# Designed miniproteins, single chains, continued (5): the designs that were tried, part 19

Each design is a single chain, and the fold is of that chain. pLDDT is the mean over its residues in the fold that is shown.

## One batch from the design tools (miniprotein)

Design m16632
Fold by ESMFold2-Fast:
Structure m16632 (fold): chain A 100 residues (1-100)
Amino acid sequence: ADAEARDALRAAVDTIEDLAKEAYKNGEISEETYQKIMEALKKAREAIDRGDLDAAVEYINQAIDILKEAVEKGEIDGSKAAPKITAARLLVATARWLRA
């Protein structure tokens, strides 16, 4: 269960990282916004590695919130972002269920 929870959270981080990289490559978000997302995801991975899964969830949610703000500003197409954000949230929910 702990290993599977960590794998689910790592998959969530990877999903959000892919979305952020695509948005940055397409010029949809600024370098500053991209760096803030990547810093949150780095902290999430560090939290997963030390077994602090609650902190990992908080950092993943911080990255998701930054991406949602970019969608709200019209920088990222919501139709592209929504499936990946939903997938990441489902992976976070799966990790919490595995730890229940």
Scores: mean pLDDT 87

Design m16633
Fold by ESMFold2-Fast:
Structure m16633 (fold): chain A 65 residues (1-65)
Amino acid sequence: SELVRRAFINLQNLKGVPADGSLDEKTLAALGLTPEQAQALIDAVRALENNDGEKLNAAERVLTA
């Protein structure tokens, strides 16, 4: 998703890692995510690509709690 890609570019710039907009290991490590949060972020990206609002909402709750 373009919106998710833009969000990752902004986060990569803030953390000083390469700003390619990809969901890569450097971006995940720079965010300091737990394994559960990293999986939820991957699930959120897939839900956006599949237009699955219920799975997206579930993933957002893990990321914000």
Scores: mean pLDDT 65

Design m16634
Fold by ESMFold2-Fast:
Structure m16634 (fold): chain A 73 residues (1-73)
Amino acid sequence: SSSTQSKDQSLMDQVTDQLGDAVEHAMRGDSSSASTHISKAESLANSISDPTTKTTSMNWVNTTRGLVDRILG
């Protein structure tokens, strides 16, 4: 449906924005802000209705969490 597709796309865009912010904060050594942005991205991804889109977004969250951990290390 158009409403589900529109909402899921908005959520995916927000996930991507939060993950980008998490990496930026991690590169600056701000572990607290990086963790906050990852947690927000995870919450947004979990709100996605389409299973395929949700899985893709959760994979981005998990990959970015690993990257942030390596940056902060």
Scores: mean pLDDT 85

Design m16635
Fold by ESMFold2-Fast:
Structure m16635 (fold): chain A 63 residues (1-63)
Amino acid sequence: SRAELLKQANKLGQELLDAVKKADAGEIDPSEVQKLNDRVSKELQELAKINREEQRKIAEEER
């Protein structure tokens, strides 16, 4: 559902924010933040694709 897609996107954003805070505190290497950012960007693109497909299905009045 759209709500589940938004929840997943928010979770990914929070994970990235937490990783940035840990890197600032010296708990993780900045390279791990870069890797996470790349992963999050890819996952957000996939979620956007799924959302577009759901919107098309709603518009097509499928039965």
Scores: mean pLDDT 76

Design m16636
Fold by ESMFold2-Fast:
Structure m16636 (fold): chain A 85 residues (1-85)
Amino acid sequence: NPAIRAALETIIDQAEARGLDEAAAAIRELLREELDTLSLDEALERAKKILIEAGMSEEEANEIVEEAKEVAERVEAEEKYVAEL
């Protein structure tokens, strides 16, 4: 699912920018192993828990997850547009 991939990649980039390399690695594994089995909401919830366990505040993790959700919604809208061509 391209939307879920884009969302998780957004979270990985934000984790790496903050030096949370172990959290970024865990989210990369989630992306690699479970991309086709998770819904967007399930993927975002699991990524949020990984960020919080790595020491990120709930407020900051929620902001990153919301940004990732917006990225996913944009990708889904673009796919719908292409499918209607």
Scores: mean pLDDT 79

Design m16637
Fold by ESMFold2-Fast:
Structure m16637 (fold): chain A 78 residues (1-78)
Amino acid sequence: NTTLNVTEEGLSKTELKQGELVTINNTLPEPVTLLDSKGVPLLIIPAGKSATLDTTALLPGEYTLKAGDKSWKFTITE
């Protein structure tokens, strides 16, 4: 189990291991959308809320978290 914080300064982690349950904590005043490597939206995390991401269900690769005009990338590794 691990926590990925989304903050005004960026992500608390840029690499996650496949097979973990990850808590994505959106500390921003706006919603954050998780996009896969093809830009497909997987989930939306409301402002100030958290969501659990099961990385076992995801392919390894690069993912994007997007909030308004800001975006951050992280990688899921095997």
Scores: mean pLDDT 85

Design m16638
Fold by ESMFold2-Fast:
Structure m16638 (fold): chain A 61 residues (1-61)
Amino acid sequence: GKELLERAKEAIREGNYDEVLEIARKMLEEGHYEEVREVAAYAADQGYTDLALKILEMLKE
């Protein structure tokens, strides 16, 4: 939930791709689909379009 979302945003600001993807995977395992979409939107807003697309692809599985 909320704690994972805040950690993901911090990791995006730091440019830590691997940590963002790990957090997104944990969110999906816990059923936090809306928060995963927020992470993808934030990544795109910060200029990490490739990361945003990878996160959105995880939602389609």
Scores: mean pLDDT 82

Design m16639
Fold by ESMFold2-Fast:
Structure m16639 (fold): chain A 95 residues (1-95)
Amino acid sequence: SAAEVAAAEAAYQQAKAALDAAKEAFDENPKDVEIADEYVAATRAYVRAKVTYARARGRALGPAEAQRLTAQATAEGDALLAEAEAQKAKAVQLA
């Protein structure tokens, strides 16, 4: 529904802003394990919101588009989360 898409978009935009803030904080403090953990948590929330928004957008277009957009968002999200986890591992090693 249009309401479902709008709600998912709002959640996605909020999660993206939170991730951008968490990444900026981490970039300023790359050896702080607590800040690295917050960056990973923000990335997980962003990925969840991104996949939910992709699914909602796709459902408005049809089942095949819902599957395609959800799969793409999941793959992109998994890559972002792997990068955040790798950066946290480096922070732990340097702490």
Scores: mean pLDDT 89

Design m16640
Fold by ESMFold2-Fast:
Structure m16640 (fold): chain A 80 residues (1-80)
Amino acid sequence: MRAARVARARAIAARVEAGIEQLAPEAREELLEFVRRLQEELEKQRDEIIESGDRERLEELVLAALEEILAKVEELLAKQ
């Protein structure tokens, strides 16, 4: 299951990268603010999960964060 989650994360990351290249500079700034806020929110959850030693939960958290970033990229592309 871990290999499948890593492959999924890589696929999402590639889609995010391709989307960012199509964003106007103003939309990229909005994306960076979104990512910064998401990182601040996830940092506390990450620390809790690391302390628990739950690798699967950490992988799920990373995948969920990437999915939220992709959704924001797609939202910004649709508004251009």
Scores: mean pLDDT 77

Design m16641
Fold by ESMFold2-Fast:
Structure m16641 (fold): chain A 86 residues (1-86)
Amino acid sequence: DELRRRLLEELRRAAEAAAADPRYAPVAEGARALAEALEVASPEEQPAVARAAASFAEAAAEFAAADPELTELLRRAAELARELAA
């Protein structure tokens, strides 16, 4: 699924960007965990993982508000996750 693939890419990009700064270690860890969960999720599990990813990305974007690049990646992930969860 194209939407799932794009969400995985944005979560991985957010994890890498967050990992570069110790201040955002929780964001890096959360994004990595959600990307792994989404990759192994069955079709039945996918909507629940997508909802979790949307909630995480929204909260993480607020936490990382001082970093415009990371915030944009997280905002993109949140949008894709909401679409996938619908």
Scores: mean pLDDT 86

Design m16642
Fold by ESMFold2-Fast:
Structure m16642 (fold): chain A 66 residues (1-66)
Amino acid sequence: MKRDELLEKLRRIAEELATLDPEASAAVQRMIDEAEKRNYPVDVLEDMLETAERILERVRARKAAA
C-alpha cells in the first residue's frame, strides 16, 4: 500500500513536469521505471520522491520567475 502511494505521487510529479519541462518529466519517469523494474523498497522510493519533489520545485520556481 505505502509503496503504491509513493509510486502514485511520483507519477503525479512526472505528469505535472510533462507540461512544464518534458526533459525533467522524462528523468522522473525513468526513476519510476527503474523503481518498478528493480522492485525498490519503500525507503528508496521515499528518497526518490524527495528528489522528484526537488526537481518539481526548481522547475516551478523558474516558471514563476518567467
Scores: mean pLDDT 81

Design m16643
Fold by ESMFold2-Fast:
Structure m16643 (fold): chain A 98 residues (1-98)
Amino acid sequence: MEELIKELKEVTEKLVSLARKYGAEPLADEIRAAGDELIKYIKENPEYVDEAKRTIERVKELIEQAESADTPEEKVRLLGEAVVDLGALINRIKEKEK
């Protein structure tokens, strides 16, 4: 659990930094909010740890693709896909929260 939370924080900070670097300040705020919310839900719902690990690996792949992309537009699009992936996991956890 501690390693997963640390990795979620590191991935969130990297995404926020890249979004700001590429001039997407509203996206940076969305990333921060999604990362913080996901950390809270994973701590409360440890059954999602393996799904969260898969989501983190997917997001890391998107970060690598964004850094390698040729245009600012494509970089921001890939960061937006990462936010969608984080949000999808959050929504799935919320639907099962009692």
Scores: mean pLDDT 82

Design m16644
Fold by ESMFold2-Fast:
Structure m16644 (fold): chain A 72 residues (1-72)
Amino acid sequence: GPPDPALVAFGRRVRERLEAKGMTLEQAAKEAGISVEELQAFLDGKRLPSTEELARLARVVGDEELARQAAP
């Protein structure tokens, strides 16, 4: 089906924060302990991140509130 609008919004916010920090997707994925392909799928709304992956991503971007917005 089409991507979840909430996940699309989450992906956009994460990308904007990574750009503001000067981080590449490869650096963010390495820091979060996931593959670049997995990170890209989450940011595109193609897959739901686990609570653990979401927490790691929020830590990488410095936004615990962002993690809550993408949680089920």
Scores: mean pLDDT 74

Design m16645
Fold by ESMFold2-Fast:
Structure m16645 (fold): chain A 93 residues (1-93)
Amino acid sequence: MLPAATPEDLERAREAAEEGKKKIEQKDWLGATNHEFVMLSIASKGGEEAQKIREEFRKETRDETIKSLKESAKKKPELRDIAESAIKRIEAE
């Protein structure tokens, strides 16, 4: 069964994972979140490989991402609803 995501989508998802990890290392949590949303949009097309790329990134960065989202929401109240939605999504998985 062919993956629903194209090879180009999978390559973009892998690039987003690498850039997201770099952003987390730099403590740029909003930048990391943007790259995670790129991976999520590709995974939403379906296919096991796209979902695995996103899940591997989340598994490696889960606790740091949750902590950073909470800190960003505290410093920027306008981002609170977005951050809380992201945290609930991460914790539900």
Scores: mean pLDDT 72

Design m16646
Fold by ESMFold2-Fast:
Structure m16646 (fold): chain A 76 residues (1-76)
Amino acid sequence: SEKEKKLLEFIRELEKKLLEEATDDKEKQENLLKGVSTALAEILGVEAPLSTEEMTEEAKEIAKKVKEEIKKFLES
């Protein structure tokens, strides 16, 4: 559907922006990718690639923030 296409485009843009902010830090990039992937999996209702016990606290906080941003997009 059109809504699904717009959501995917929004998520791709969000991921790109976050990666641009972490360009020179490998560990920050890794945590950003893990956080975004976890938030996306939960929003789409698919299994997350990592269990919460395997995630760093930084990656968990990123997942929470990304999830909130996606929810705001869907509510607007």
Scores: mean pLDDT 71

Design m16647
Fold by ESMFold2-Fast:
Structure m16647 (fold): chain A 102 residues (1-102)
Amino acid sequence: MSEQEIALEILRELKSDPVAAPFLEPVDLSDFPLYQAKVPDPLDLSTIEERVRAGEIRSVEELAALVEKMIDNALKYFPEGTPFREMAEELRARFEELMAKL
């Protein structure tokens, strides 16, 4: 299996998990006008998938770095104990589980 095929399979599995819901599409800046000030490089699973398909992400390691950056963005913006923070932490655990099976 190619690294591109593996990357797309990992993304498909992540996107199917309910905890991925806040990360499926770019953050709506009209709902969160301060988000861009705290997170200058916003990232989401759809944007990451587009970069994989465009050949901009060359390896599973590059995919992992962008997924971790996306999760870190959420951990920087959402306070501890909030639902989106908890979903970000659960998504990280799910991602680590998927990566461990490679």
Scores: mean pLDDT 81

Design m16648
Fold by ESMFold2-Fast:
Structure m16648 (fold): chain A 65 residues (1-65)
Amino acid sequence: GPLYRVTATKDYEGIGPGHLSLKKGEEVLLRDPVEVNPDVLEGVLVDTGEEVDIPLRYVEVEKLE
């Protein structure tokens, strides 16, 4: 499926287990990303296989595949 590089533009803290927390400048790779609404990107972390929700306002997204 599609692959995105997601880079945090500010610190973001997820709420509870399975919610993604990122520090400003931290990068993750997402497989099969889906925009569930204009503010949220869902996807699977390549590194862990976890399904995560990412607030789009706090990240930059680059398509790799």
Scores: mean pLDDT 77

Design m16649
Fold by ESMFold2-Fast:
Structure m16649 (fold): chain A 80 residues (1-80)
Amino acid sequence: MEPVIKSVKLSGLELTSEASETTLGTDYDSTVDKLVDQVRKESESRGYTPLLTFSIPDVDGPIRSGQEIKITVLSFGKKK
């Protein structure tokens, strides 16, 4: 196996939808799932095929169960 490290470019993919919600760390996974479903449906309604989704918490380091966190989910895709 030859190690080839290439920078991943999102060239050719467009930001198709974005959603954010503030939740507690105990609800992190359920909130991410909800936001992913939302951005995928919005992307499809706009005539795009969603190819990549990213979930980004607004905190550095490990998430605590009682911590309030803003989660942003981004969807990237191509036109149908």
Scores: mean pLDDT 73

Design m16650
Fold by ESMFold2-Fast:
Structure m16650 (fold): chain A 85 residues (1-85)
Amino acid sequence: MSNSDIKLISEESEETETSAKRKLVYEAKGVKVTLESEYKKENGKETLKVKLTTSKGEVVEGEATSEEEAQELAAKILEAILKAA
């Protein structure tokens, strides 16, 4: 179960067949966690960019051009979120 001390402050998403953007802001015990993801498909190339920022100054960012890289990036982000809270 999600920790009850973690609150979703805002959520924004925009999706098309060739692009998807999502921004989530969480707050846990006065620490804000911002998760931004941007997917784009152009000229047959797919790119996923993700950035996690905490109010404690931690930043995790990466770019994935394959599903394998996207899974690795997701794991790093999850670890950063758990560490920030």
Scores: mean pLDDT 72

Design m16651
Fold by ESMFold2-Fast:
Structure m16651 (fold): chain A 82 residues (1-82)
Amino acid sequence: MAKLTVTTPADDEIIAQVKEALERAGFTVTEIKRGKTTTVITAESETGPSAEATAVLRETPVGPVVMVESIEALKALAETQA
């Protein structure tokens, strides 16, 4: 299983858009930790990382810098398991 963590502003609309983007990419959101200024969203994929899922996450209009950072972590996870 692949695990992805996304850090986003503590805004309900942004959190909802990030959750929808992750679910569209085939991830299941397992945890949302809301802080004072930021929110940490944890998602997991049963099928592991895919190029298609990564592309969907990168093209989201919400928090592109944060999502790119999370995608790099996902790539590192895939490399260590190969």
Scores: mean pLDDT 62

Design m16652
Fold by ESMFold2-Fast:
Structure m16652 (fold): chain A 86 residues (1-86)
Amino acid sequence: SMADEERRKRLEKLREELPTVEEMVEEIERLLKENTEENFKRAIEVGVVLAGRLAEADRNGEPLDPEVVERAIKLLTELSLIELKR
């Protein structure tokens, strides 16, 4: 569908705009401070890209900053809990 194609293009753009796990984490933290529905939807999409990037880093044996990984896991958990309550 067009919606699926638009979502794919948005996720691809997010990967280009936020090339590192740290930048993805910082963007989610920034978006959640504003507490708008639009920011929440964007935070979910960044979270999808972040989860994929963490899985890719693990597969490739890429060392990541443990503090950044801890922040990433916390944010992904928070986003999942918010989505489940809706």
Scores: mean pLDDT 82

Design m16653
Fold by ESMFold2-Fast:
Structure m16653 (fold): chain A 75 residues (1-75)
Amino acid sequence: DLVERLREIARAAIDLEEGKITQEEAEALRAKLPELEAEYAALAPEEKAELEKRAAEAERELLAEVEERRRREAA
């Protein structure tokens, strides 16, 4: 699932900022971005619109999960 793979990369960027993973680990995941972007570019406009909708929903869920996790670790 393209959206799920993008969410994993986005989570890794946040985890790097929080010091939870190494820069090397984040770079390894980010290295997959060009392949995912190529997959996205090959989609029909209808598929891109649906993926953007799913990506927006996934981003909201990811940010909520990261905020909750951050609060628990700071408490």
Scores: mean pLDDT 76

Design m16654
Fold by ESMFold2-Fast:
Structure m16654 (fold): chain A 74 residues (1-74)
Amino acid sequence: LAGALLSGEGREWVAKLQQMQQQIQQTQALRQQALSNGDLASYQKYNQQLQELQRELQRFQAEYEARLLEFGLA
């Protein structure tokens, strides 16, 4: 079962989670750099992007949990 989830579609979900987490980390770094440089416009832009990415990640994680419940794994 776990092997099936980690092959094909399972790998796609894991890869997308990792990609989203990396995007969040990069955006957080850019936000902090903007703050350090006193660039409030860029800081606000990245802060808004970060909020959107976090909402998207939360939705994606909820969908993944639903899949695990469907298979009786969570």
Scores: mean pLDDT 76

Design m16655
Fold by ESMFold2-Fast:
Structure m16655 (fold): chain A 60 residues (1-60)
Amino acid sequence: SELIDRAVQAARDGDPEATERAFRELLSQHGLDTSGAGVVGTWAADPSQRDRLVRGFRHF
């Protein structure tokens, strides 16, 4: 999925805004609540959380 790839790349780049935006789009496409999207941006800024975040996106 192009959107999953965008979310993964934004997270790997440590871009909080791009990661949050891509995650919101992913949640919307799957009919899921977007209220938690902001925390993903915080995790993208933290190198120790990025591997977990990328793995999570790949499971969509």
Scores: mean pLDDT 80

Design m16656
Fold by ESMFold2-Fast:
Structure m16656 (fold): chain A 117 residues (1-117)
Amino acid sequence: SVALIESPEEAKAFLEGFIDALDELIEYAKEKNASKELIEELEKKREELKKLLEEAKKKNYDPEVLLEALEKAKEAVRVATRVAKELFPEQAELIEEQGERLLAQLERNKERIREMA
């Protein structure tokens, strides 16, 4: 089961938790000497997402800014999936499946936010 974002507080909690998960993946990837280019790409997406969350906070979690943040999270998932497959090549198929499921969840949350706006 995947939680639906029903409020600005839930959107904030979801995106903050997502950034925390990205931070853990980045630190682990650095420890394991994963591709520097992939790590730098993921760090860039994480920083862009953090800036969007700060903008959302300043705009009282405006739906338009939340939609931009969720789209940036989708970009981060695509890069994170590539990093995770490099770190765990024996689990590549499962990682790809989990990435696709997370992308679908983010798209559902974007649609929900569009319907509430």
Scores: mean pLDDT 84

Design m16657
Fold by ESMFold2-Fast:
Structure m16657 (fold): chain A 83 residues (1-83)
Amino acid sequence: MEEAIKALEEAKEKVKKAKSKEELIEVLRQAGRTLEEAGLHEAAAVLYGTVEFIEMSPGAALESLKKLALEALEYAIEKAREA
């Protein structure tokens, strides 16, 4: 769990620095894989769902998508702490 939480905190910093939707998608997919490896399948599914939403939202502003990604990562961190 400690490794999963560290990876999620690192992912939040990467999201803040992301310059494109592709960077956001890569960060969230990597975080989702880390969660699956930790057995946090529900939290991983939320991150993968967030990736799909980003891919289906071509008109959305990058800053709005960053906020959504940060909210999803925050949820995943809380779930990891409860495990």
Scores: mean pLDDT 83

Design m16658
Fold by ESMFold2-Fast:
Structure m16658 (fold): chain A 91 residues (1-91)
Amino acid sequence: MEEDLAELDAFLDKKHQEIRNKLWEKYKDLPLWEQIRLDIFVDLAYREIREEARRLLTEEGMPLDEVKAWAEQKLEERFKEIEETMELTRE
């Protein structure tokens, strides 16, 4: 359990950094306050998904691989929503 939780945390941290870096590169020319807004959206999505992933692993007994797959899918869905929100405000 503890080893699985540590591995899940490492996996999620890696995915979080990959998403953050990709979005920052895409939106690097935005004003500083828009970049801060992007960081807030990404961090909120990450925290929500991390909390639920930990619950699925520790309370529901879901296998680590299934939790990783679920979390990766949810992160992909949420950052697409963030990207759409950013595009709506670019004009």
Scores: mean pLDDT 79

Design m16659
Fold by ESMFold2-Fast:
Structure m16659 (fold): chain A 98 residues (1-98)
Amino acid sequence: SENAAIAAAAVAADPSLDEAEVLAQLAAITDEYTRIQARLSYYVLTRDAEGIRAIIEEMRKAGAPQRQIEVAELALRMVEEGLSLEELAALAEERAAA
């Protein structure tokens, strides 16, 4: 999934592509989990909270491991609340303790 996230970040960072072209390229990824992870990475990079919420629901529907869903939920919190890396780390520790 890290390789998929890197590929998604590279596509998202291409200023010659519009949003529709980026999303079409990500949608062309044949592996469902890789496609979901790539789209999640794109929405995190573009700080699209609604896109992240949609991906979390797709992950739940696809039966993704709970840990992957929790990572996506942390990314959503980072985007919605404008959390720093230090604040995100504190939130991750709180969840690990629960």
Scores: mean pLDDT 70

Design m16660
Fold by ESMFold2-Fast:
Structure m16660 (fold): chain A 84 residues (1-84)
Amino acid sequence: MDRRITRYQRQGQDNYNLLQDSADRARQAGLSDSIVNSLRAAANDIQNLTDLGVRDPSQMDQLVQSSQDVANGSNDSVDRLLSG
């Protein structure tokens, strides 16, 4: 049980860090404050979802998948904006 919760929390932290890194990259590249703020808000949402899964472990698999999808999709979107 402890290993599962620890792994889940690390996955949530990794997703949070990815979104914060994406927000920092967007800011440094001169993207709009709206984009930067949206990425930081998404990072905070992932932290809240991670806390929810710790309180209700039956939801951890669904919540981590949703968080990964948001983090990866946001990072990919920033990469496309920075490459265009």
Scores: mean pLDDT 82

Design m16661
Fold by ESMFold2-Fast:
Structure m16661 (fold): chain A 75 residues (1-75)
Amino acid sequence: AVPTGALFLADDGRLYAVTGEATGNTITGTAIDLVTGETSDAVVTLSAVPESGKTYKATLTLGDGTSAEGTAFVT
C-alpha cells in the first residue's frame, strides 16, 4: 500500500502523528504533537523509500523550521 503517514518518535521523547503523501523517501503533510495537540506543516525524511508497516530512522521538520531526529513507523 502507498504510505499515508507515520508515527514519529523523536530522540528527545516527543511523539507526533503525521498524515500526508509519500514521494520518494519523504512524507509531506501535517504533524500533530500527541502530548500538546499542536499541529504544524511537516516533512518526514526517511532513511529509505518507505513501505507501510515498516520502521525507519527519520528526521521530522516542522513548519517553523525546527527539526528532530528519531524513528518513524510508516502507516
Scores: mean pLDDT 86

Design m16662
Fold by ESMFold2-Fast:
Structure m16662 (fold): chain A 71 residues (1-71)
Amino acid sequence: SALEEVRALLREALAAFRAGDLARAREHIQKAAELIRQHGLEDQIDALAAELRLGPVLAETLRAAVAGESG
């Protein structure tokens, strides 16, 4: 499902972020944001951030990407 793919991308983003690969983390966040917009999953963002323990930086990056603020 789209929600499962979003979870997978966010887990990859978190792993990249923890490894210091900020560019790769951003790429995975952008892919997740595209799926969120395509499938109307905006209401799931806060629940996903909490479930996966993304932390404030990645959660904010995801919200900005979904809002179209980080193209």
Scores: mean pLDDT 85

Design m16663
Fold by ESMFold2-Fast:
Structure m16663 (fold): chain A 60 residues (1-60)
Amino acid sequence: SMDDQQRLVSATNRIDQLLNQMRQDGSSTQQMLDGVNQILDDYNVPDDQRNLFLQSVSLS
């Protein structure tokens, strides 16, 4: 749906901003995963889509 699309885009933008900041600050992988999970919870992203965001933290 359009609302689902808008939430996903907003969550993606927030996650990108957070990860860029946390990588510059030297944050741990666990701290980045915790931050990403918090954003995913705030935007009510379903579990099947969460793995794509979490994998991006682990693979980089």
Scores: mean pLDDT 78

Design m16664
Fold by ESMFold2-Fast:
Structure m16664 (fold): chain A 96 residues (1-96)
Amino acid sequence: SKLFEKDVELAKKEYEELRRRAEAAREAIRLLLADPADLAAQRRAMELLVEAGLISEAEGEAALRDPAALRKVLARAIAELLRYIGAEFILELAEK
C-alpha cells in the first residue's frame, strides 16, 4: 500500500509537469498562428517554450531569424500538446 501511494504521487507529479508544458505549448501555438507577422508575439511564444523547458534559448533565437527553425519549434509545441491530449485519453480509458 505504501509503495502504491508513492507511485500514485509520482504519476500525479509527472502529469502536472506534462499539463504545464502542454499549456505553454498551446499558448505559444495560439500566438504563432494568430498573426504570423507579429514579431512581439513570436518572441513571447519563444519565451513561454524556453520557460517550459521545451526549447533552449538558442533554439528560440534561431526561430526568430529562420522560418525553418520556427517550423521545427512549432512542430515540437504541437507534438507536446498532442502528447498531453493522448495522456488524458489513456487515463480516461484506464479509469473505466
Scores: mean pLDDT 79

Design m16665
Fold by ESMFold2-Fast:
Structure m16665 (fold): chain A 59 residues (1-59)
Amino acid sequence: MATLTPEQQAKLEEIKEYLVNVRKVPQDKANSIVQQLEEHLVNGVPLHQLDKVALELEE
């Protein structure tokens, strides 16, 4: 698998904190969403679309 950039890693951590602390998603579900977002990034999804994908996966 391709290694994520520090910017991509920071964005994933930001989304995880948002899901757990703001939206009060269970930590296990938030971890699953973040793992799916990491796969999307490796497959070429742009950083600016990650918030949208995270919300779709939460739903």
Scores: mean pLDDT 78

Design m16666
Fold by ESMFold2-Fast:
Structure m16666 (fold): chain A 80 residues (1-80)
Amino acid sequence: MASEEEKEFAKKKAREVFKEDMEVLKPLPIEEQIEVLRKVIEETEEYLARHKDKESAVSIGMREYIRLIEEKIKELEEQL
């Protein structure tokens, strides 16, 4: 099982990656941003399903990343 420090670092990394990805998506139309984000969730969920250790730092970071993307999709859908 990952250490608490590794879990904290993974979540911090997930938040950093999320912020960078959102900046990259900004020039796209809202509908395209939603489509890209939905695909990222699908791919990440498939990767998580194949990952044997559900409590690893990687799994924890990926779950945090999915949570952030789901919140962003909701925000974008409210703008339509």
Scores: mean pLDDT 81

